# Designed miniproteins, single chains, continued (4): the designs that were tried, part 94

Each design is a single chain, and the fold is of that chain. pLDDT is the mean over its residues in the fold that is shown.

## One batch from the design tools (miniprotein)

Design m15466
Fold by ESMFold2-Fast:
Structure m15466 (fold): chain A 100 residues (1-100)
Amino acid sequence: SPMDVIDQFRSQMHRVIDQFRDGRISMREAITRINQGVRRVIDHIQPSSQDTQQISDIWNDYSQQAMVRYQQGDVDQAIDTMSRGVDDFTSRVRQIAQRQ
């Protein structure tokens, strides 16, 4: 179901964030993998152009904030920001999928 795809995305992206927290992957790799995950969810759910723009903007805003925190040396805030971004993106996509 669309909900299973969304739940798998959330689980996989939190695992990516954990790999970054543990020093197993770089910040660039974490952002790249989450960007790829976002694209896969959009491709599967096939939202309207307006909904696609809104959910893309959610992740893009969090991604930019996380990069700023990381560049300032605030790794814990960068991790928290990415985690919140994944959850906010996931929540919005669930709302979209439920009304289709």
Scores: mean pLDDT 90

Design m15467
Fold by ESMFold2-Fast:
Structure m15467 (fold): chain A 82 residues (1-82)
Amino acid sequence: LVEEAKELLKKAEELLKKALEALKAGRYEEAIALAEEARKLARKAAELAEAAGDKELAREAEELAGLAGIFLGLAKRLLLQA
């Protein structure tokens, strides 16, 4: 559970980094898709961390999910302006 949560969190971080690169390249639809996947994985990591009793890991995963949500909102606004 903890190991699985850590792997999902790491993958979510990598996807959010790719979303940022897509956003910088003007590929807004790709950035949105990557950020949505990052948020899903971060939420799953939080659930697994909570199930394992790792409150710190759960908080970290929830924070990443929140950041992915903010990024998603920004990417969607930029798509509407394009």
Scores: mean pLDDT 84

Design m15468
Fold by ESMFold2-Fast:
Structure m15468 (fold): chain A 70 residues (1-70)
Amino acid sequence: SAEEKKKEVELKYMIRLLLLVAEMTDRIVELRQSGLPKEELDKKVEEIVEEHKKRAEELKKELEEELKKI
């Protein structure tokens, strides 16, 4: 049914978003363990956060487009 397909798409999106958050967290932790100077760490963390925000917005757009097809 259309309802079941919608639930499948929403679950797929949730999983992808959770994996994206896990990846971001891992990258930040790895950077903080790298021994880089604080100023370089802060800049790289900001870059990772901004990158993942953009990726999350693209996932949201993809979800909305998939839901429109159901």
Scores: mean pLDDT 86

Design m15469
Fold by ESMFold2-Fast:
Structure m15469 (fold): chain A 91 residues (1-91)
Amino acid sequence: SMELEEKIKVIEENLAEDPDDAGLWTGLGKLYLELGKYEEAIEYYKKALAIDPKNGVAYANLGKALEKLGKLEEAKKYREKAISLGVPESE
């Protein structure tokens, strides 16, 4: 949707000024996940995790994106990491 694309543009503009903000990379990953752009979402979550390696939400969403791409074994490893960081098993 246009609203989702506008949110992406705002985050991209903020990242151009502060590329080391893990929260902005996580937000961008989530928006691309919502668009069904799973490969791009994975790249953005990996950027967030390079900055904040304890971000359980980024691991959980990375696992979800990998499941959507059929990479089930890799997805399981990231989901287990998210659970170890306090993210509950998906309802």
Scores: mean pLDDT 85

Design m15470
Fold by ESMFold2-Fast:
Structure m15470 (fold): chain A 68 residues (1-68)
Amino acid sequence: MKEKIMAEAEVTLLHARGFIYEKQGDYEKAAEVYRKAAELAEKAGFEEEARALRERAREAEEKLREKE
């Protein structure tokens, strides 16, 4: 389960980075990072985490469009 352990660590780091970007108002980077984390989580079988990350990415994208 080496791949799953590495994926868990990377998903956690990406989630944290997305949250930091979101707090800074950098919704473009937040959405990108959350989306990457969600894809990795889905591949690793972390279905609930992937769902939550996809939702955060969508929210960040909505805020980005609102700033336009």
Scores: mean pLDDT 79

Design m15471
Fold by ESMFold2-Fast:
Structure m15471 (fold): chain A 86 residues (1-86)
Amino acid sequence: MVSPEVLARVEALLARAREALAAGDLEAAAAHLEEAAQLLLREGSEEQREELLRALGAAQRSGGSVRERLEAALEALERLVARLRA
């Protein structure tokens, strides 16, 4: 299971990604989301990695624009983090 320290870092990165999206900084949002995903892939269990990859793949397919795909990816990662906290 992802450690509380790693989970706190992921939550901070997701908050930064949300702020970047609100500011219209898609490049910064993508960078923060990528770092959050990399932490979850590195520290998560095999099942958690598979769930993350499925969620990110679904988010990438759901949006027409880069912004919409980043928003979908952020929502998917926030949803996964909420499950990991429960």
Scores: mean pLDDT 79

Design m15472
Fold by ESMFold2-Fast:
Structure m15472 (fold): chain A 142 residues (1-142)
Amino acid sequence: MPSLEELLEATDDADPERRHEAVLQLAGIIHTLSPADQERAIEALIALTDDADPQVRAAALLALAQLVRHHPELAPRVIDALLAATDDADPQVRAAALEAMYQIAQVRELSEEEIAALRAATDDADGTVAELARRTVEIVEA
């Protein structure tokens, strides 16, 4: 298994496929890390939500949601990145943000800002994103 240091170096690789693979591997090991190393991984994943490649941004959002699902106290660390991603240019990234919010809603109450972003997404130009938003709103407001 690659070390945390090797994965963190891979997140800065020139090849987006290499960065994407590093995000998936970080998500797989993050629950085994010490609190200090989890913090380093969280900082790297948050930075990757602004990556040039939409697949890397989407993967980083889902990795952060998985972490928050196991550690709900970390939600405040990732909310700004999730909210920004609901307005991303790529519909795959917007869908990943909604999926991340749905996963977080299973372990904590969503904020008014998160609920407002979900409601706005019900009018998304992409039909898949809009449908995912509608389903998520129905569940969190039930």
Scores: mean pLDDT 84

Design m15473
Fold by ESMFold2-Fast:
Structure m15473 (fold): chain A 74 residues (1-74)
Amino acid sequence: SRLEELLERIDELFERYREALRNGDLEEARRLVLEMGRLAGEAHAVLSPEERAEFEEHYNRLWAELERLEREAL
């Protein structure tokens, strides 16, 4: 489904963002944040209200996890 594809894509972007932060690659990190934002916007445009809620919950969990990892990365 489109939801599954978008969830997989956002997971991949967050993993790459974590890697960029650990490596001090701030240029790549900035690009990935912008790409994550664009993907979230696309998800909102194409998903049903129920699917959007599921995507938002997942997205918020990823950001919460990332906040913990950011404290460890640099």
Scores: mean pLDDT 81

Design m15474
Fold by ESMFold2-Fast:
Structure m15474 (fold): chain A 82 residues (1-82)
Amino acid sequence: MYTLTYIKDGKEVTVELGEGEHVLEINGVPVTLLLDRSNVTKEVGTLLRLIGLQLDAELNGDKELAEGLESLLKSLMEALRK
């Protein structure tokens, strides 16, 4: 089980997710997470997608979305290290 803590709509949210496909919304943006400890390619793909979404939000000046995506990315990286 993965415990993720991130910022959504200016509020800290904690979710517990099992393995599989999950869709989270951050400030109206759908974020797909593929969580499978036996499939490193899917987990790396999820991290790369989050990095891309965060960079896009920063370039577009959407600071709140960028902060939410950065917090999710950091939490996911921490969960994957354990």
Scores: mean pLDDT 81

Design m15475
Fold by ESMFold2-Fast:
Structure m15475 (fold): chain A 55 residues (1-55)
Amino acid sequence: SRVERLEELIRQNEATIEELRSAKSDDPTIQLLLESVIGSSEYLIERLRKRIEEL
């Protein structure tokens, strides 16, 4: 179903976020970019979870 597909996408994205969190860099610019990507991904997951609640 659509809900099951969205839940799977959320699970996959959460796994990717955890991998990114472990990828620390000594370069402050790269570290800032990693934090930005993580924040954007977490925001997307929250929106997807809200959408599932409406279905």
Scores: mean pLDDT 80

Design m15476
Fold by ESMFold2-Fast:
Order: sequence, then structure tokens, then C-alpha cells
Structure m15476 (fold): chain A 61 residues (1-61)
Amino acid sequence: MKPKEEEINASLARMALSIAKLIPDKKEAADYLEKMAEKFKDIAPEESERLREEAERLREE
């Protein structure tokens, strides 16, 4: 359960998205988000899905 960890994971995911927005190369930003999504899949699968969706969108425009 641990709602505190859920909020922390959501904040970390938002931080990853913000970092990706600062990366000028869309392919590099997408790769970064995919790596972060893989790390989050065990801890916060819902946040992992959001990161992967954004990464795919960045790759495909």
C-alpha cells in the first residue's frame, strides 16, 4: 500500500518527464524515458506506462 511511496514514485516520474523536455534531441529524450520506464516497472507500473507512452510519442512525433 504505502501511499507515501506512491506519491514519491509519481514525483520521480514527473521529474523524468521534465528532464526529457530539457533534452533537445527527441530520440535521446525518448531513450531516456524508456530507460526510466524500465526502472519504474517494478516499483510503479502505472508511472512506467506513462513514461513509455511519452517516449513512444517522442520517437514517432
Scores: mean pLDDT 77

Design m15477
Fold by ESMFold2-Fast:
Structure m15477 (fold): chain A 83 residues (1-83)
Amino acid sequence: GMKGNEAAGKAAEEAAKAAVATSKSATSGAAAAIAAIGAGAEAGYTGDGAAAAESARGAAEAAAAGGGEAGKKAAEAAAEAAA
């Protein structure tokens, strides 16, 4: 329940921080961080936090690596996880 929500949000936040730190550009890293945090928070409210956190983490990593195309795919993955 509530504890799972916190864990999901925290995992997404940690993934976002890692993406920002490894990003080739500050802009793509920031976008990945926002998407990952949003997905984790939303999934936390629905109780499917583990799946959302994992998806957000993958999305953040992809965004950090590529920027443009990777950023788009990362946002799509995070949105799917939050649904």
Scores: mean pLDDT 56

Design m15478
Fold by ESMFold2-Fast:
Structure m15478 (fold): chain A 81 residues (1-81)
Amino acid sequence: SGDERAEELAREAERLAQEAAEALHKGDLETAIEKLEEAAELLRRAAEAAEDPERKAELLEAAERVEALAEKVRKLLEEKK
């Protein structure tokens, strides 16, 4: 079922977001960006797999939020010289 697959992908994305948070805590901005970008991609795949239109929208919005966070972290990395 698409819904089961969507939730599997969403859980993996949550795990990657947790790893990104840990990387941020350690000051590893490069790893944090990589993990956030992976999480966003999995959330987009989860949205594709989901059968419920409301859940699709939620997952896509989550992907956009994670992408925005990755962009913010990338800007912080650019400020480190």
Scores: mean pLDDT 88

Design m15479
Fold by ESMFold2-Fast:
Structure m15479 (fold): chain A 75 residues (1-75)
Amino acid sequence: MKERAERLLEKGEEALEKGDYVKAAVYIGKALLLDPTDERAIRKAEEVAKILREKNDLASAQDLEALVKRGKEAI
């Protein structure tokens, strides 16, 4: 599970660097579903959620924020 989560996080980080915030949110969200307590994934999810809020994609931001909250509460 962790190796799969790490690959998804890397894809999300690559999408973020390319400015594809929706794709970044999808990959990082999947990474957090597989490894909810990954601090690197949590930090990237918070970063992407902030960008999504600034772009008025509130639904995607809220979904990602819910996964972050779950991970932080599980630590």
Scores: mean pLDDT 79

Design m15480
Fold by ESMFold2-Fast:
Structure m15480 (fold): chain A 100 residues (1-100)
Amino acid sequence: SRKLLLRAIALALRAIGLGLDAELQGMPTEELAAELVELAEELARLAEELGRPDLAEEARRLAEEIERLAAAGVPAVELAERMVPRLVELALRIAKTIPK
């Protein structure tokens, strides 16, 4: 479905935008972590809709890792550098599972 593909692409682009905001705008770690967790949860829901519980579990593990890194006091730029590429890669992997 084109709609599901556009959802996956939109989630990848949002992750990239959050990474840029962390670098350029000095976003607080707690705010960035909350938005990245929400994004990971949206990826998990999309993966479940596509019948991919394995990818949904991977998305939830990323959300848990984001929360753990934020709780450990990792700076926003470092959190974005570590987690944005993983969220983008997962979104693209989910996109590849969408039927033509």
Scores: mean pLDDT 87

Design m15481
Fold by ESMFold2-Fast:
Order: sequence, then C-alpha cells, then structure tokens
Structure m15481 (fold): chain A 55 residues (1-55)
Amino acid sequence: MEEILEEGRRMLEEGVPLEEAVARIAELAKQRGLSDQEELAIVMELLRLYDERLA
C-alpha cells in the first residue's frame, strides 16, 4: 500500500491529472493483488492529497 501511495504522490508532484492518477493507482493496486477495499482506501487517500494541494 505505501509504495502505491508514494507513486500517487509522485504523480501529483509531476502534475498528472486526478482522473489519470486514480486510473493508474487502481491498475497498480490490481497488479499487486490488493482487495477492492484496499484499492478504495488508496484512492480516497489520493483524493485527499489532491484536495489538500488545491486548498
């Protein structure tokens, strides 16, 4: 989970749009064999990071 979230943070720093970042994180979570619940938790954290940057 932490490695996937770190990848999400890198995408945010590189200016990747939220929609593309979410799609890439979801794909990476599936590749790692994470559950739907774990994938949702990472996506929710990514949304929080993007919201904090905009606020």
Scores: mean pLDDT 77

Design m15482
Fold by ESMFold2-Fast:
Structure m15482 (fold): chain A 116 residues (1-116)
Amino acid sequence: MIKKLQEEISELLNKAANSGFEEAIRYLKELAFLLLKLLGEEIPEEASAVEAFERLAEVAEKKGLPEVAEAARRAAEHLRLALEERDPARREEHLRDALGYLASAAGLLLEELEKK
């Protein structure tokens, strides 16, 4: 079971890393929804990627996972900066940072699930 989750997470992260800006955000949103579902939570499909990351941080904090919460909060911050940035190079830097933090949140959550 854990291996299948690791593969699904890796596929979403790989797709985000190798996609254009809008498509990458879509894959990161899908990953955030997957992580929320693993924590027993659901949010509306119409929620933005930033809203999904912020909800992931709130849920992780309430469940006593402060490192997952911090990583998700950082991912939301950098994604918001990417969406507001006018320079394509800086926009890509913020998107890469958001991807890195969301990958960290996913890895930390998988480690916690393996302890059960």
Scores: mean pLDDT 85

Design m15483
Fold by ESMFold2-Fast:
Structure m15483 (fold): chain A 59 residues (1-59)
Amino acid sequence: MITKEEAEKIKERLKAQGKEYKFEKVSDDKYIFVSDNVTEEQRKKILEAIKKAEEAEKK
């Protein structure tokens, strides 16, 4: 899990090197770095973990 600012910095750095990666928004302040090596099942588990962490923080 990374912040929006971290995601933007990583994306800029990778673009300068001629590489491109996908980022998915999870919440207003959180993003996930997604590469071709991450399966859909792994991505779903990461999203679930983030949602549970957010629910714990809200209470």
Scores: mean pLDDT 60

Design m15484
Fold by ESMFold2-Fast:
Structure m15484 (fold): chain A 71 residues (1-71)
Amino acid sequence: MDPKKLEAEIKEALGLMMKGIALATDASAEELREVAEKLREMARELEPLDPEAAARVEEAAEELLRLAEEK
């Protein structure tokens, strides 16, 4: 795997995670689920490259889904 490509993917995943968390209170349940699904997809892509980073992204997705269920 290209190290620069891996680093870019991790940064993108973290960016989406932070965006999702920031929008959690004001976003609709539908928007929260959309962001969570994208984070899950990115976590799956990251798992073979960096399982620890993938786990963190997956946890963020689960938190967004929990918040969506409360709306």
Scores: mean pLDDT 71

Design m15485
Fold by ESMFold2-Fast:
Structure m15485 (fold): chain A 57 residues (1-57)
Amino acid sequence: SAARARAEAERMREKRRQERIEVLKQEIAKNDDIHRYESDTPEELKMIDELLEMRKG
């Protein structure tokens, strides 16, 4: 069905983003431990926002 095809496409796209989020989590954890402060760029904030949404569910 068309709905299934679209759901699969969404899952694939989400997996791609999750991979990037995992990388960001590592960087954030490292910064939190070492720096706990830095100049957050708008681009980085957007990516952080996405991982927060993933954490929420």
Scores: mean pLDDT 65

Design m15486
Fold by ESMFold2-Fast:
Structure m15486 (fold): chain A 73 residues (1-73)
Amino acid sequence: SNAMKAAEEARKAFDESVKEWLRKQLKERGLEPADPEELDKIIERTVSIAREIADKLIAVGEEFEAWLAERRA
């Protein structure tokens, strides 16, 4: 049960972090749509894609995580 709860918390935190990050990126780049519903759809679609990528990142292991850590600047 401990591992399952950790996975649930990680998934929720990941979704919220991606949404917050994407909103900031769109705002900084002047790419926010005028329609809030359109913004929400873009965010939801991006979170779904990011979640799939996250699952694949876990599957490909440490090598990819090391590469990403070096490239975050």
Scores: mean pLDDT 75

Design m15487
Fold by ESMFold2-Fast:
Structure m15487 (fold): chain A 62 residues (1-62)
Amino acid sequence: MMKIVQATEDYTAKTPAELSFKRNDLLKVLAESDHGEWLLVESQKTGKVGMVPAKYVEVVEE
């Protein structure tokens, strides 16, 4: 089943590998880091792929 997370606040990417997002944006999880602190996601709004901090998103669909 596809895991979807929703942004709990705005985030601005600090590196080219990171993805910027706005609160309430939906992000499809593609992979998780070994520590679970970073997620590789695809923005459902923009179609862009990048890394986001797990602490700023919550699971809404699996």
Scores: mean pLDDT 80

Design m15488
Fold by ESMFold2-Fast:
Structure m15488 (fold): chain A 79 residues (1-79)
Amino acid sequence: IASMAGTLIRALRKQAGLSQAELGEILGVSASTVSRLERGAIPDKKLTQILEALYNGSSLGELAKLVGERRAKRLLSLL
């Protein structure tokens, strides 16, 4: 599960052409957090909720509740 989450985060980042720092800004975490997640670290509760919302096709409103409207719009544009 942790390894799978890291693989999905890395895939999303590469598809969008983002650095670890740029993806971190969009997710609301540090570049070092993104690096650790891509290496198999377990995401925290908030980050798990963000990833589940993205992959379950949740609305902009649901994502905005988790990360704010600006970040939610950026995350949806990466898909």
Scores: mean pLDDT 72

Design m15489
Fold by ESMFold2-Fast:
Structure m15489 (fold): chain A 88 residues (1-88)
Amino acid sequence: AKEGIEYAKKAKEAAEKAIKAYKAKKYDEASRYGGEAVKNLVKAKKNATEESKEELEEAERAVSEFLSLVLTDAVDRALERRERLLKE
């Protein structure tokens, strides 16, 4: 119970820090915090209990927000690269 809640809280905090770093274009920090977020989310899921359900759901939302941000930006950069190639 305690371990699952602690890992979920750490995953959420790391994901929020990763989002802030990514928006600030601090990609090395974003990668480090993102890795810690995923690592702690995996541990939170392995130690999941009914008592940790709310914290786990919050952690999953925060990690999903970070991953969506990274994926959206990657798609946007790929589209910009395609436009540059088409103008050559």
Scores: mean pLDDT 82

Design m15490
Fold by ESMFold2-Fast:
Structure m15490 (fold): chain A 81 residues (1-81)
Amino acid sequence: SLSVSEVIGLVLRGIGAILDAELALRRGEGLEEALRRLRELLEELRRALAIAEKTDPEAAALLRKVIARLEEAIRRVEEAL
């Protein structure tokens, strides 16, 4: 199962990637790199969610919130390309 430290690390990385994507969108630069990072992290968080759903409902809820925001950030970056 996922440790608390692993879940927190994933959530923080997700938030960081979303913030970097927002800055890239605002500046109109670094969009392709931001998109690649968002997609890689979305896949990692989805794998983590599949594990957390079976063992830790609170971790699963946090991961779902971050995943939803990653998916929205991806859509906005893709539309800006």
Scores: mean pLDDT 88

Design m15491
Fold by ESMFold2-Fast:
Structure m15491 (fold): chain A 69 residues (1-69)
Amino acid sequence: IKELLEKAIEAIKNNDYDKAFEYLRQGIKEAEKAGNEEVARLLSEAIQALAMGDKDKAIEYVKKALELA
């Protein structure tokens, strides 16, 4: 999961939104399989922030998820 989240941050920074959303959705699935509801919630918030164009907030949520993963 950590590698997926790091790739998501890089994709967001590079404005590769298709890859960013793909990695974030994969991260949510991995977090759900692991029973880590907090990580899944943070990644869902990252997707919402990114969909609204708030790249800084999206990165902040993914970094918080990385600390808990």
Scores: mean pLDDT 84

Design m15492
Fold by ESMFold2-Fast:
Structure m15492 (fold): chain A 118 residues (1-118)
Amino acid sequence: MQELLEKGEEYKEKGKEALKNEDYEKAIKYYEKAIKYFEEALGPKDDKVAEALLNLGEAYLKLGDYEKAIEYYEKAIESTENNELKARALRNLALAYLKLGKYEEAEKYKKKAEELEE
């Protein structure tokens, strides 16, 4: 378990560096590896899995794959009970829906995020 967590953190940091360098496809591959290691160590419902899924969604959003971004933000929400992580995922869901021109969905998720932050 500890070795799996260390590998998860390593790939998460590599993903963050790739994202910072605007290498979104490399960031996606690293975050996918981080998620696999965290899920193997912790199961699919853990804050570390949710954070890595949130980061993966952000990489897809920056790549312009808004449908994939939505998919991973929804998975991030399902993977955590942490209201701060859920609110972040909901705000990013709203942004992805705005990018798709789905304004009603965007407003819905924006309001849900605001409700969780209170």
Scores: mean pLDDT 88

Design m15493
Fold by ESMFold2-Fast:
Structure m15493 (fold): chain A 62 residues (1-62)
Amino acid sequence: MADREIAEKAATQAMRMLGLSDEEIKELREPVAEKVVEETLGQSRAKAMIKALELVKEIKEE
């Protein structure tokens, strides 16, 4: 679905901005993208990016 593709790209960009490695991005991309799709109600890449940044920060701190 289109929202998933946007969420995957947003998650990848957010992880790269937060300094995650390529291996960490591969492992976390799917679960973060799924949460972004659920939380952003099918909105823009900007909203997906903001949500992805929040989720990645939370996951990284665990």
Scores: mean pLDDT 72

Design m15494
Fold by ESMFold2-Fast:
Structure m15494 (fold): chain A 73 residues (1-73)
Amino acid sequence: SMEEAIERAVELLKAGKYEEAIRVLEEAGFPEELILAARGLANLVREGGIDPAVAAESLKVTAKLLLARRARE
C-alpha cells in the first residue's frame, strides 16, 4: 500500500539510503512532485543543509498530504 511505502521510505531516509527511499516512492506510484521533493531533501542532507531526521519527517508529512489530496478526487 502507499502508506506502507511511506513508512519504508522514512526508515530508508533515516538510514541514509536516500536513493532507495526515492525508488520505493516511485514504485508505489507517488506523483513526480513528491519524487522531486524527496530528491531535493536528499541533496540538502548530503550538503549538510538539513538534519536527516527533519528531512524524513518533512517527506512523511508531504506524502500524507498528497495522499489526502488525491483521495478527494
Scores: mean pLDDT 79

Design m15495
Fold by ESMFold2-Fast:
Structure m15495 (fold): chain A 101 residues (1-101)
Amino acid sequence: GPRELEEEDGVRMMRTAMTELGLSPRAAAIIGIQVIIHARGGVELAGEIATALRTGDFESLSEEQRRLALEAIDWLLANVDDEAVRAALEEMRARLEAAAA
């Protein structure tokens, strides 16, 4: 169900991205954010948000897209213990809050 996808698949996909695909903690965190937004029904928005996070184009995000990204980050911070992933999530959260233009 959607709850299982949000809690297990998002964290598993981040872990796989780091351990099997050799992606950075930041890139893995963006995958986790995208999976959570997708699982919550934001399928079209998930790709746009992930692109903005990858490119640093935070100012292009709508209020709804920014809210969805922040909610996904907050959930991941509550459910992930990896210090490097947590640091990347906290930096992205701070930048999303600062880019409120």
Scores: mean pLDDT 81

Design m15496
Fold by ESMFold2-Fast:
Structure m15496 (fold): chain A 103 residues (1-103)
Amino acid sequence: LVEEAKRLVIKGQKAYDEGKYKEAAELFLEAAKKFLEAGNLMGAATALELAAEALEKLGKEEEAKKIKELAEEAKRAVEEGDLEKAREKVEEAIKLAEKALKE
């Protein structure tokens, strides 16, 4: 899972660099889901920040801002040892990113 998530981040970054922002956002979102499945909440939050950056390029500024806020809150929760709060913030950000990509 973590190795697959890392490969998705690399593919997403390549798509982003090529201006394929929707593909990049989808790849970063898939990476976040795989990091979450692996219990790597810090990795999931970082992938969500990258997804938000790609969503900004797609004109989804408000959704991107909220996803970044949730990802930063998740990272702080991990640093504080509150893994339940971190997971909840990651799951909320994933749902918001999924909605932004469909709408």
Scores: mean pLDDT 88

Design m15497
Fold by ESMFold2-Fast:
Structure m15497 (fold): chain A 64 residues (1-64)
Amino acid sequence: SSSVREQLLRLIGEILRLIGEIFDLERQLAAETDPARRAALQAQIAALRAQRAALMQQMKSLPD
């Protein structure tokens, strides 16, 4: 249905946004030398990866 397609497209959009944010933070982590900032970046990346996993699970639960 169109509503399921709209939900799927919204979830895909959110997942792509999170992938981009994770990529940017991983680039920052690769360049970061301060231990405290590295720890903060690692925590943020972990949180965003968890959000991405949750959205991917929601996408898989949508009816085809």
Scores: mean pLDDT 87

Design m15498
Fold by ESMFold2-Fast:
Structure m15498 (fold): chain A 54 residues (1-54)
Amino acid sequence: MALEEMRRRAEAVYKAYTLLKKAGISEDEAIEFISKYGTINPEKALKEAEKLAK
């Protein structure tokens, strides 16, 4: 269903955001990152956030 796809995308975006915040990225920078990658490719945004959090 449409809600399931929206939920999966939202979960990936949220995880990316929390990982960026954990890595010490500022809130503004994290929001910019999510805006650039998260809405278009949530899986890629999550992978990139994981790299930054290491």
Scores: mean pLDDT 73

Design m15499
Fold by ESMFold2-Fast:
Structure m15499 (fold): chain A 65 residues (1-65)
Amino acid sequence: QRKIVEEAKRLLAEAKRYVEQKDFSAAAKKIGEASRLKKTITDPAALEELEKRLQEILDLMNKLS
């Protein structure tokens, strides 16, 4: 599961960069890919970390929209 968790974190980092560039369409695609991977993760600590990162990105999108 480590590789899947790291891939999801990478996708969320890319989504954050797209949000900062106001490319919300590209950000949404990366968020969707990360959320798909998150459904395959069963580690509660990893899920909590990914959910926190996702919430930070969504908060940023709301501020920049």
Scores: mean pLDDT 81

Design m15500
Fold by ESMFold2-Fast:
Structure m15500 (fold): chain A 70 residues (1-70)
Amino acid sequence: MPSVQQIQDDLMSSQTVSQFQSVIDQAERYLPDSTTIRLINITINNKYYNNDPYYNQMRDIALKRIEELE
């Protein structure tokens, strides 16, 4: 079972949309929704804060996943 720390580390280290989505799927499976939302928000604020097409795509995906969990 992955820990909260492991999932946070995996979200921060994800290099592709597919990897990022896979880690979120794992978080949804093993963590409470509130914890998953918190970890996604931490990732957006600390990793995907730059105005860049790739980061904009990653933020849009992250925000959509948060909406699906709310």
Scores: mean pLDDT 82

